# Designed miniproteins, single chains, part 64

Each design is a single chain, and the fold is of that chain. pLDDT is the mean over its residues in the fold that is shown.

## One batch from the design tools (miniprotein)

Design m2213
Fold by ESMFold2-Fast:
Structure m2213 (fold): chain A 67 residues (1-67)
Amino acid sequence: SSAEKALEEAEELLKEGKIKEAVAVIEEEYRKLPPEKKPEFYKRAGEIFEKNGDLKSAKYYYELAEA
């Protein structure tokens, strides 16, 4: 899926230290998603940021997923 591809691309960017580019990829895909898929996508984005040590972005996305 396009959502899965965006999460994989964001994780590779984070491994390269390209945090702003990873955020841009997540936000671009988020805009394209239907409302019912948006909370889970942000939760998965938070998990990827957390796994890669960006705790600030992880907390941001987790909070948005629960809103």
Scores: mean pLDDT 87

Design m2214
Fold by ESMFold2-Fast:
Structure m2214 (fold): chain A 80 residues (1-80)
Amino acid sequence: SLADIRAQIIKELEALYERLKDSHPEVAAVAQQAIETLRQPGVSLAQMLEAVNRVLAALYAADPALADEFAARVTEILLG
């Protein structure tokens, strides 16, 4: 369900924030903004994907390997 997808993406973003808050605070800030977007009532799949895409863009600039890992996890969540 959309609620299950949302909950799983939030957990991945929270894990990413904790991992990066000291080493890449700018990327962590984008992840935190994405978490806040996904926590809004009535958030659509399109809005969630836009937030994830902003995180991926920031993450790819800082750590491409971690960006690929995060993209793979989000893809797994979306496809089941």
Scores: mean pLDDT 89

Design m2215
Fold by ESMFold2-Fast:
Structure m2215 (fold): chain A 54 residues (1-54)
Amino acid sequence: VPTPEEIAEFQRKFKESERLAVENLKIAVELATGGGSEELDREFDELNEQERAI
């Protein structure tokens, strides 16, 4: 029989995993909407410079 303490530990771990997943999702969304835009802008600028060098 799992002790109440063990159940609490599993619940804590589950909550922590959920938080990490939410944080990772937030970072991924921020990268896609913020950082992704910046990277896309840089990629576009690099492509433009390469085209001009041709």
Scores: mean pLDDT 67

Design m2216
Fold by ESMFold2-Fast:
Structure m2216 (fold): chain A 76 residues (1-76)
Amino acid sequence: KVLRLDMPKEEWEKLSKEDIERLAKAVANAAKERGYTEIEVPEDMPEEFRNALKKAADEAGLKVRVISREEWEARR
């Protein structure tokens, strides 16, 4: 089961680095609790979030897959 996660650029601009780290940990923990095995994010997500998410997901035993924006829009 794969969790697909995206967020508008405008929402990212409202978050501090600490907010981004907390969000990444919360997402990884929630995904694990809900039985997801993988989290998929577009590559145009902030690098700080992608890095924090990979770390939190690794600690939770989940995979993180980063894909292009074009692939993200094409996939269902």
Scores: mean pLDDT 78

Design m2217
Fold by ESMFold2-Fast:
Structure m2217 (fold): chain A 81 residues (1-81)
Amino acid sequence: SEELRARIKEIEQKLKNADRETRIKILTELFGAPRERLEASDELLDKQLFNLFNLLELYVSDPTRQPKAEELIEKIEKILG
């Protein structure tokens, strides 16, 4: 969906400008990532965010996964404000 792809791009831009705590919150609340490990490693935080966007792109590209993509996008948007 072009709409979902546009929303992913908006999320990427907002996350680039978001504070470190917001980035950690998204990974911990949506994916169960261990907070203490993300707080200890900027490299791990960046890698997990990169993996998140790859997953969203994969889900949006698969018609059977689009409802899951939309659910995840909505949750991320709520955390970002």
Scores: mean pLDDT 82

Design m2218
Fold by ESMFold2-Fast:
Structure m2218 (fold): chain A 83 residues (1-83)
Amino acid sequence: SEEEKLAIKRAEAARQAVINAFKTGSVEDAEKKLKEAKEIMERNAQRVKEIDPEAGQNVEKELKKQIDEAEKFLKDYKAEREA
């Protein structure tokens, strides 16, 4: 659906904001952007679920994988910077 495509595009934009924060070398900014991306993902997935529960579950699973990957990357990056 158009709403599903929009939700995915918004999540991709939020993930790119996290990546850009890493390029600036600011751990705090990266953490803030990741939190924002997670909130955007959760809101968008919930909205799709209200219209189409099956499509919403698929969007939620896909976006969660992207967020989990970003969280893992941030954890590794933070550990290297704290050393």
Scores: mean pLDDT 71

Design m2219
Fold by ESMFold2-Fast:
Structure m2219 (fold): chain A 88 residues (1-88)
Amino acid sequence: SAREFGEEAIRAVEKTIREAVKEKLSVDEMVKRLAETLEALGREYGLSESRIGQIIAAVETVVITAVENKLSVEKMIELVREVIEKLL
């Protein structure tokens, strides 16, 4: 269901962001891992490729904006959670 996808997507993106920060990955590498994670999860839940692409684009935009504005990791995770919830 959309609710189950949203809950798992939020957990998966939070984990991916925290691991990327711990590993000191570039923003581009973090965004790539987020896209791969959301694509795999979206396919598992039977989302259309178009819908998966919309979610990935929205999350990518939020992450890039958060980094450009030098927001905390916690604030980045909060904004990503909000955008996923709003899209579902």
Scores: mean pLDDT 87

Design m2220
Fold by ESMFold2-Fast:
Structure m2220 (fold): chain A 88 residues (1-88)
Amino acid sequence: EVEELMERLRELHKKAKELAKKFDKLLKEGAPKEELQEIVDELQKVTDEIARLYDELVRLGAPTEVLLEAGAMLTSTAAMVSTGKSAL
């Protein structure tokens, strides 16, 4: 179960990175704020799902090394949301 949750976390983190790249590209192209907000909203949903999976890993008693990796992904994705919100 722990390994399956970590694989899902890594997939969500990859999705967050793709959304952040899309946001940066659209911001440079002068996209409407509404379109940029939609990407920030998607990043927030991804962050919320990562947080939920992190809580599940804690509940399952995952090793410290696993929790550090998961926590780093959560922090990274939350920072992407914060950056996006600040740009709007």
Scores: mean pLDDT 88

Design m2221
Fold by ESMFold2-Fast:
Formats: sequence, C-alpha cells, structure tokens
Structure m2221 (fold): chain A 68 residues (1-68)
Amino acid sequence: SHHMELLEEHIALLDKGVAQLRAAGASAEEVIALIEYFLREAEKTIKDEEVLRKLREYAERLIAEIRA
C-alpha cells in the first residue's frame, strides 16, 4: 500500500544517511543529530500520522542502539 511504501522509503533514506555519516567517521552525537533532523523534516511533509508514528518508533530504537 502507499502507506507502507512511504514508511519503507523513509526508513531506507534514514538508514542510508546514517550509514553514510558513520562511513565518513561521524561521532555518535552527529549521527543522532542527523536522525533528529530527519524526523523534523519528515513531520513537515508527511501528513499520515500512522506513518509518522512508526517512523518515530524506528528512529527512537536506532538512537537507543547508537547510545548503547
């Protein structure tokens, strides 16, 4: 569905951005800042509250893993 495709596309973009920053030698703090920025930008453009909720849940889990 469009709903699931939109979520998958945003997760893929986030994962790619995180991987690129880590490959460039970015700190954990810099990677977390990218994730937080990505969520703020997504909230401006995505109007589907379920997609936003699931994207936030994914991002929060990713931040927790980076902080561990």
Scores: mean pLDDT 86

Design m2222
Fold by ESMFold2-Fast:
Structure m2222 (fold): chain A 100 residues (1-100)
Amino acid sequence: DPDQELLRELERRAEEALRAIEAGEGVYRHLLEFQQLAAEISERTTDPELLERIAALSREINRAAIEALKKKYGLDLKSIAEKHPDLMLENGRILDEILS
C-alpha cells in the first residue's frame, strides 16, 4: 500500500526530527525540512486520513521546536526572534506558527 508506506516514512522522519529538536540540534533546519516534506506529500495525496496525520505530525514538530527554542534561549520571545532572524520575520508566517 503506497499510502501506508508514505505514512510510515513520514512517521520515521518525524521521529528523527523530534530526536534532533529535543537535543537542541539544528532546531530551525529540522523544522523547515519536515514542513517541506509534509507539504510535498500533502500535494501528492487526496487521502483525508493521511492529510490529517500529516497535520498532526506537523503540529507535534512545531510544538517540540517551540519548547526546544524556549529551553535553549529562555522564555523571552524577543530573545528567540533576535537569535533566529532567519525565521522569516518579514513574512511573519513561520514565527507565528512557532509561537502559536
Scores: mean pLDDT 69

Design m2223
Fold by ESMFold2-Fast:
Structure m2223 (fold): chain A 65 residues (1-65)
Amino acid sequence: SLKEEIKKLSAQMKDLMDQVSKLQIEIRKTTDEEERAKLQAEVNKLNDQIVKKYKEIQKLREEIR
């Protein structure tokens, strides 16, 4: 069902946001520029995935009407 798909996507989005939060803590503790750049690139990739899932949820919500 559309509601089940939205719930699944919302759970996946929450997991991605939790991963971003953990990486941001690591970035704040990191003094090495190469490691910081690597962690920031990973955060950027996760944020792109979050945005895509958010747009997918919005589209599914529009279909419920």
Scores: mean pLDDT 85

Design m2224
Fold by ESMFold2-Fast:
Structure m2224 (fold): chain A 86 residues (1-86)
Amino acid sequence: SMEELYKKAVEAIKRAAELEAERLGLGETKERIVEGLDNWSPETETEIVREAVEAGLDRVARAVGLLGYHPEEGIRKAEEIIREAE
C-alpha cells in the first residue's frame, strides 16, 4: 500500500539522516530533520528539504525530495547512504 511505502521511505531516510549527520559531525543539526520526517507529508516535504540543505545534509535532502512522488527512489537513495556508513 502507499501508506506502507511512505512509512518505509520515511524510516529509511531518517536512518540515513542519522548516519550521515554522524559521519559529518553534524549530529546537533539532524534533530530538526528527523523531527520533520516524523511529521512528513507531501505538503511539508519542501520545508524538510530546505532544512536538510541548510544543515549540510545534501544527499539526505535529495532523498527527502524524492519521497512524495518517487518514494521507491527515495528509499534507494537512503539505502545508499546507509550502506556507505556501515
Scores: mean pLDDT 83

Design m2225
Fold by ESMFold2-Fast:
Structure m2225 (fold): chain A 70 residues (1-70)
Amino acid sequence: SEKEEFVRELLEKAIKKLRERGFTELAEMLERALTEGETSDYPEFSEEEKKAMEEIVEELLPEAEKAAAS
């Protein structure tokens, strides 16, 4: 359960970073998925949105490692 909360926190941080990068529509969609639960139909992501997500994940990995080490 604690790991599930940690993953949720990482996703929330990713959503904030997406908003800061101007991907507000994608960020809002992910936020709804987290708050309302899973939706069966997800819109297709653009290549730019996928790249932004990959970059954000790479940024969050060191933070996740620091949190795990603490």
Scores: mean pLDDT 69

Design m2226
Fold by ESMFold2-Fast:
Structure m2226 (fold): chain A 63 residues (1-63)
Amino acid sequence: SDALRARAEALLAEGRRLRAEGRYAEAGKMFQHAGVLAVLAGDEALLAEASAGGREASRKAGQ
């Protein structure tokens, strides 16, 4: 669980970095993977952040 949470946090940070660079499709993939790991870790706060980031990235990517 701790390892899954740490990996989810790392992917969330990478997604935010890519989003800040305008790389929305790549950011969306990182947020999607972070969300999966957040669910497996049982971390509702990380899941909420990953879901919000993924929705924003998807909207801006035009998909």
Scores: mean pLDDT 84

Design m2227
Fold by ESMFold2-Fast:
Structure m2227 (fold): chain A 81 residues (1-81)
Amino acid sequence: STQTITLTVTNTSSRTARELFVGVSRKGSSEIVASQSVSVDIRPGESFTVTISGLPSGEYTVSYVLRDGDGSTVHRGSVVV
């Protein structure tokens, strides 16, 4: 069976985010099994939702990075789903 992960990312920085990178790994592993890179325009305080489908059932760590137009990281985080 497969599962879908929906991740909502909030830009808590003072800078506009221009790129969202999402990496998905099995819980306890550093190996990325799925990833997405999305061009975005997420103002300070705004949120963006990304969906990753077709993953085998299990526990995952989802890591994300928001970057500005210069490629600098403005926010990052991770969640176990």
Scores: mean pLDDT 85

Design m2228
Fold by ESMFold2-Fast:
Structure m2228 (fold): chain A 85 residues (1-85)
Amino acid sequence: SKIDEELYKAMVQLNNASGKLLQAVINKSPVSEIEALVKQVEEKIAEVRELIEKTTNPKLKKSGEMNIKAAESAIKMAKDYIKKA
């Protein structure tokens, strides 16, 4: 369905944003850059969450929820890093 295609695309975008955030933390990027990337990941989490509510595919729902949990872990790691900087 259109919703399932949009959810798959949103999950790919979320994974890319989360990966970019983790890379910025590893590289010890400026706090302002990490904060901007946290915001981007949070916006993509909201998009995936909305699409999860619209899909009737239980496997995609579960995949979306797992991708959100992974992204939330990346945000937590980034916020912990910012506190130490």
Scores: mean pLDDT 89

Design m2229
Fold by ESMFold2-Fast:
Structure m2229 (fold): chain A 79 residues (1-79)
Amino acid sequence: LAAEAAALRAQRDALVQQYNTEESQLGIEVGRLRAEDPEAGEKALAEATARINSLKAQTDAQVGELDARADRLEAELAA
């Protein structure tokens, strides 16, 4: 059970890192496009914002589920 809780926390941390990496990469890409073609860059910014908002919602939901599951296992261990 302790190993399961630790595994869920590791999975949660991995999801957060993946989100941060994707957000950073999209920010760099949009920045380059805006510098080269401002009109295309504004469109890319809007699309990237929508994508990041979707990814954040998915990541937050998965992180919340993993945290709740880990909290339950840890509560059982502390009982």
Scores: mean pLDDT 83

Design m2230
Fold by ESMFold2-Fast:
Order: C-alpha cells, then sequence, then structure tokens
Structure m2230 (fold): chain A 66 residues (1-66)
C-alpha cells in the first residue's frame, strides 16, 4: 500500500537517491492502482516543474521571479 511505498522511498533517499527518483523507483517496485498512478504522475510533474523553475532561476539569477 501507500505506507509501504513511503517507507521504500525513505530507504531509497537514505541510499542517495533524490526524492523524485526514489518515488519513481518505489512506484515501479510496488505497483499502484490506476488512480494512485495518476496522482503520482501529477505530483511528479508538479515537482519537476518546480525543479526546472528553480534551476532556470539559478542560471538567470532571478529566483524571486519564479
Amino acid sequence: GSIEVGERIRRLIREGLSGLEALERAAKEYPLSKEQQEITREIGRKLREIGDAMDEGLKKGTLGSI
């Protein structure tokens, strides 16, 4: 279930994976329902958008404009 996936994510992060990478790997090891997969994809997409915006802001020196 979601608790088991969460515990696996924590373990993967302790092993040196990023939060997003740990989430993707745990989701593959613990097959989620279609609804859980959709939610996970949406969360992952939003996290990637935030990460990309932060990286872009750092490169431009305009973090306050993100």
Scores: mean pLDDT 67

Design m2231
Fold by ESMFold2-Fast:
Structure m2231 (fold): chain A 68 residues (1-68)
Amino acid sequence: ATPTLVLKPIDEENVLATNTGPLTITFGSGVVLAPGESRVLSKLELLLPATAAGQEIDIKKITTIDYS
């Protein structure tokens, strides 16, 4: 089953996007991450259908992150 993805920015309560399928996350100018650096800029919530309980889901195949 295809999960529903919900993207929330860490500094806001509002949902940026909810979709069944892949989401693209774009960070605006002024966000700079060095190689190997990690930073929490937003939260991604994943909603699974009841039939997907206990199943593995590959988040990397569902979400794309773009820093342009």
Scores: mean pLDDT 44

Design m2232
Fold by ESMFold2-Fast:
Structure m2232 (fold): chain A 95 residues (1-95)
Amino acid sequence: SSELQDTRKYLEELKNDPSMTDDQLIDEAINLFRSRLNDIIIDNRFLPSEKLQKLLQEEAEQFKEIVKEVLDEESYKKVLEEMDKILQEQLQRAS
């Protein structure tokens, strides 16, 4: 999707920034994920709970693939742990 391509390009741009540390890249990826899920909830607030939850889960799976490709293994693991926590919090908000 265009959203998936935009997310990938943004993270690749940050990864290629010589002023960006791995820890900063991790934080930016986590913040981007949180912001994206929040935007999905706000933009789709009139959808039935089940459909909104499906959108959040699909976004999380797509985001996982992007961070797996862009980040190193250790950074990817740290982002995944925080993504799972954020997803659970947002799924509860969408209920």
Scores: mean pLDDT 85

Design m2233
Fold by ESMFold2-Fast:
Structure m2233 (fold): chain A 103 residues (1-103)
Amino acid sequence: MKLVVIVGIASGLSEEEIKELEEYAREKAKEAGADRIFIKAFSAKNGEELVEKMDEVREWIEEERKRAEEEGWKVVVVDATGLSKEEALEKIDEAGEEAKKLR
């Protein structure tokens, strides 16, 4: 079974905190037995940039999801745009559990 996890992050968190979320998402995807993981993540400097990056990340998620589905992949999506660090970690954990059920 071919499984891909697609993770989008856009938040006012620091670059370091974004890196921590990316690494955690990669670890959880590997534990769930995902064959691929795609991550797009941005640290926004202000509210205007946050809105712009949230839109960019959400568009990217939909394009990657459509492409994967067309290729016959099972897809798990994590849209962590606009979330706090705690909310993003929780959403990544939930996606990991969903991914395990698809094996």
Scores: mean pLDDT 86

Design m2234
Fold by ESMFold2-Fast:
Structure m2234 (fold): chain A 75 residues (1-75)
Amino acid sequence: SSIEEEIAKLRKEISALYNEMQKKKEEMDKYIKEHLHSDLDGTLAKMDAVLDELKALIKEIEEKVKKLEELEKKA
């Protein structure tokens, strides 16, 4: 049951991280479309920040997916 609870928690956390990643992708698209010609330096800095956040989210998803696979193997 504890393993089942951990699996359920990880699935919920992974889903939340995918939702957050989608929001960051939408934010990136907005910066590209709205600011590219008016504030190149500020726009690039904002895009770099969002890219770093996306990279961090992907790493966290990868780690949780690996843990989920290990727990599913034990269930």
Scores: mean pLDDT 81

Design m2235
Fold by ESMFold2-Fast:
Structure m2235 (fold): chain A 95 residues (1-95)
Amino acid sequence: SLLEEVDKLYEEAKKKIEEANKKLKDGGGSGRLRRQESIMLVFMNKILDLFKKNGLEKEGQKIVEESLRLYVETRDPVKALDYLVNKAKELIKSS
C-alpha cells in the first residue's frame, strides 16, 4: 500500500539520521547538520516522486513545501522530516 511505501522510506531516512548522529566527531556539529539536511532533501524528493506516481502530485508538492517552510523556521531537518511523514500519512488516509 502507499502507507507501507511511506513507512519504508521513513524507516530508511531514520536509519540514515541515526547513523549521522552516531558518527559524532570533534567539531562535527555542522557536518552532522549537513548530513541531516541531505537526508531530509532526499526523503522530500522520494515522497514527492511517490505521490506523483500515485496521482497525488499537487498534494505531495504542498506538504513538501510546508515541511521546507518548517525547516527554514526551525533549522531542524529531523523535525521537518517527521512533519512530512505525518502529513503524508494523513493525506493517504483521507484519500
Scores: mean pLDDT 82

Design m2236
Fold by ESMFold2-Fast:
Structure m2236 (fold): chain A 95 residues (1-95)
Amino acid sequence: MDAIKEGIKKLKEKEGLTEEDIEEIIREIERFSKMDEEEREEFYERLRERSLRAENSELSEEERKELVIDAILGSLFGLLESGKYSAEELIEALK
């Protein structure tokens, strides 16, 4: 618990995440936890597509923030699928 909570705190400070950003991340974790395997594969494919489009484009500050959130979500969802943390544990660490 303490290690993941400290990691998330450092990430919040480093990336300048607002309370609104955190609430969005929590909603996406809850949504992902209810997805079946097919829905999860589609989600990851969409993340990959957005990342590839971004590599060759000038991004607005808002679009850069969305990519940061996408990267955070991908990492947290990877932790969920690995079985290291439950959705409930990740949500508690974000609060």
Scores: mean pLDDT 75

Design m2237
Fold by ESMFold2-Fast:
Structure m2237 (fold): chain A 62 residues (1-62)
Amino acid sequence: MNDVQLRVAEAELRRIGAPEELVERILELMRQGKLSDAQLREIARLIEQGRLEEAEELLESL
């Protein structure tokens, strides 16, 4: 069940142009239960806007 959610998230992140390194970090935090749906949505918005550095900094602060 969790594997399906992780695969869906990976596909969506790649669709919006997320770098592989960011995708891996996001999925790892999701597996650990350290990333909320709200935080994931904020990171996805930053990626869609091309603000990759801000997305990476937000992930590092978690």
Scores: mean pLDDT 78

Design m2238
Fold by ESMFold2-Fast:
Structure m2238 (fold): chain A 84 residues (1-84)
Amino acid sequence: MKTFIVILGLSEEEAKKLAEELEEKYGAEVEIRNGSTLFAATNLSEEEALELAKELGEKGYNAIISTPNKTIFVEGKEILELDN
C-alpha cells in the first residue's frame, strides 16, 4: 500500500539527513526538490504514517502524509487527519 510523504521548509542538510533516514528505516523512494522539499514514496501502514507524523511534529517539521484512506497534515506540533 503506497503512502506518500511531503516534508516542507527544510534546509539542504536537513533534507539530505531526512532522506537517508527514510530510505534506511522505511525503504522509501526519496526525491529532494529545490533543496528544501522532500518527497517520499513508502509502503507505510496508516498506523506507521501517524507515528511518523507525530515524530515530524515533535521535531517542528511541516509535512503532508497521504495514505489511501487518510491525508495527514503536520504543522509543527499540530496534526490534522482527513479521510480521503
Scores: mean pLDDT 81

Design m2239
Fold by ESMFold2-Fast:
Structure m2239 (fold): chain A 76 residues (1-76)
Amino acid sequence: MSVEEQVKRVEEAGEAIKEHWEDEEVRRESAAVLREGLLSPDERVRQAALEAIAEIAKFLKDEEKRKELEHLLFEP
């Protein structure tokens, strides 16, 4: 998979989790893609994942939802 394809996959996961936060399966699967992006050997993919996570956190108005996102990414 190219760097551009990996960036797009991360961006699509970010949009999916924002649009379908209430869907536990989508939330879990999208969070897994974001975690893979954060652990990528490519710095561009890691930056795309960080930006997507920041946008999700900004979209999630509730403190509880932000804590859930943090848990999914760092304490799965």
Scores: mean pLDDT 79

Design m2240
Fold by ESMFold2-Fast:
Structure m2240 (fold): chain A 64 residues (1-64)
Amino acid sequence: SIDDKIEETKKRLERATTLEEVRQVAIDAAKEVMDDESLSEEEKNEFFARLEQYVQEWMERERS
């Protein structure tokens, strides 16, 4: 499900220690979701919104 993909991506981002790793996780996850024809446009939009939020949270955490 899309929620499972979101949680998996969040965990992958939590394991990332550098901005380059975060970018790679985001790119890989975005490609996987975009290429998944079983997902609706609404589910894809929800995924990308949460991905953006998690990346922003990671960057703010590292700046602290």
Scores: mean pLDDT 80

Design m2241
Fold by ESMFold2-Fast:
Structure m2241 (fold): chain A 72 residues (1-72)
Amino acid sequence: ALEEAEKHIELAKKTSGKEKAEHLYKAGEAYYQAGKVEEALYYYSQALRADPSYKKAWENAEKISQEIAAAP
């Protein structure tokens, strides 16, 4: 499962802008599906650093941060 995340991270290293943001976002999605919410949030924020207009990463980062804040 995390092999998909690693593949996207490697592709992100070789790209820039929106394409880099898309790969980082997909890595975050893979971590989220694996239950690794901290890693998912990290990669969503990295996607936003690569392209601040990548709204989908921002929306998912906000959702996950609320879930983390609600956890005891």
Scores: mean pLDDT 75

Design m2242
Fold by ESMFold2-Fast:
Structure m2242 (fold): chain A 88 residues (1-88)
Amino acid sequence: MLSEAERVANQLKSWGMDYEGLRILADAYERSGDNVGASSMYTQLGQMYFNGGNYDMSETYYQRSLDMDPNNTTAQTNLDQVRKAKAE
């Protein structure tokens, strides 16, 4: 359930496992039908992968964020930036 997923995600973040915590939260929001919440978590995952230089994973998560919430302007802007970075 969502509240249990939030507890697990917070525990993982305290252990430095931020990627895994965000994935668990994103999945929980998606399964509960909270597309806006899921979009926010996927946007954060995309940003973390972008900061780590993994542009393929960053693009994947920003696209998934937009699949959940097409009006997420942060994901729209960041996806454009990732695509430009991948073009060199």
Scores: mean pLDDT 79

Design m2243
Fold by ESMFold2-Fast:
Structure m2243 (fold): chain A 94 residues (1-94)
Amino acid sequence: SKIEEIKKLYEEFLKAMDEGDADRVLENLEKIVELTKGDEEAKRYLAEILKPKFDEIQLKLREVFSKITDPEKRERFLKAAQELFKIYLKYYEE
């Protein structure tokens, strides 16, 4: 199930952020975003699981991003984070 895969990747993403592992954060973030492409139900599910920790996730992503020195990885990180935020804001934008 796509939903089960997103849940697993999200848990690994949170763990990588807590451990300060920028490469693992980037990899899991990109995989999560990719799984939601063209799938409205997957996007809605992702937004729902992001909601309780969204502010914390934004702060931690900023901290992780500050550790990335490679220009290509920085560009990939920004694109993936922007898509993640766009998905969240679609459902919870006030």
Scores: mean pLDDT 86

Design m2244
Fold by ESMFold2-Fast:
Structure m2244 (fold): chain A 92 residues (1-92)
Amino acid sequence: RVQQLQQQLAAAQQRRDRVRAELDALGAGDLIPEAEAAGASLTSPASVAAQGIRGIEYDIQGDRITSLRLRLSALTATVRMLQADLAKAQAE
């Protein structure tokens, strides 16, 4: 379980870093702190999933910057949740 959580955390961190790099490449790097702060308000797996789905919807509509911001928020929340789960698993 700990190893699985470590792998999931590493994968989520890599996805977050890629989204950050793409936002920066599109000239929207200044939006990264706001997107990460929005991720702090996502406290449930359901809210994270909903944010990810919205990101996909905006990408389909051609709004890549909004899509990436929503995905970054969801990934930031996912990383935080996985860190909390890993800490609990390691405390056992």
Scores: mean pLDDT 77

Design m2245
Fold by ESMFold2-Fast:
Structure m2245 (fold): chain A 69 residues (1-69)
Amino acid sequence: MELAEELAREGAALLELGLDTSRADPEVVEALMEEFGLSREQAAALVAGFGVRSVEELVEAFREEREAR
């Protein structure tokens, strides 16, 4: 499964909701950009939207969200 593409899609959707990304942890944002090739905006939206402090927390939160769909 192309996790990077699914994360990019979710990040774009969160950006459309007008989410405040200014408080996203820059370290986690940069790690997501490096590991999944996400844009800074998409990575920041995921970090802020899921309220995570690490890439591992985001992957777990995204997996749980997908399981609940």
Scores: mean pLDDT 78

Design m2246
Fold by ESMFold2-Fast:
Structure m2246 (fold): chain A 94 residues (1-94)
Amino acid sequence: MREESLEKLEAALTVARAIKVGKGEKELEEAAKKLGISVEEAKKKSPEEILLEVAEEFRRRGDELTAAIARGLALGVDALTPEQLAALEKLAAE
């Protein structure tokens, strides 16, 4: 996978976790900056919407594999715990 796609996937997972926890304003701010969106915009989106938007960006850039992974995560994100999201962030960071 491309380093840029993995960095954005990690940021999207961080935003999703921050929204689910309802905490982590600084963590949300840093992740939103990596995604190129405002904190206000991020707070108005669901975790699913954030992952789907990132998936479409990857697809548009020709990274079909990372796009498919992001779409799969979006469909299951409501069932994921904050701890599971944190584990996925670490996996994306490697």
Scores: mean pLDDT 76

Design m2247
Fold by ESMFold2-Fast:
Structure m2247 (fold): chain A 75 residues (1-75)
Amino acid sequence: MSVEEIIAGLRAATEATLRAASLIPDAELAARLAAEARELAERAVEALRAGDWEAFLEEARRLERVAAEVVALVR
């Protein structure tokens, strides 16, 4: 798997999380979680481009936790 393929997958997962966040009835909470997801995705991409796989995995796991929280808040 290339770095480009990993970045594409991360972007797709982030976009899905942002779409789910838009379904949260609390607009302020939705905006906060969406901002956190975007920041974590940006840090993960930066770590991956720098060749820091450990930092990438850490930020990716944080993003997965935010995604799980968003899913729990939708239903």
Scores: mean pLDDT 82

Design m2248
Fold by ESMFold2-Fast:
Structure m2248 (fold): chain A 86 residues (1-86)
Amino acid sequence: MDKLLEELKELLEEPELTEEIIKRIQELVQELIRLAEETGWTREQILEFAKLVAEALLRMVEATGVLDPEEVKKQIEEELKKLEEL
């Protein structure tokens, strides 16, 4: 799991989001969700992962223009707030 989190962090630091990078981020997020369900995560791990997913979603939205960045940002902030209250 540590390698998948490290790869996700590295992809999020890329200056340009290509279609290949976006696809890899989506694959990593799906794999990390699966591992979280199988192995139970600490609150800290859940929050760190949620923040990385939030950053990935915002960057993908800004790069692709498919969704409204303002609406996605609001949804991300609401979900992160819920996780912090757990």
Scores: mean pLDDT 68

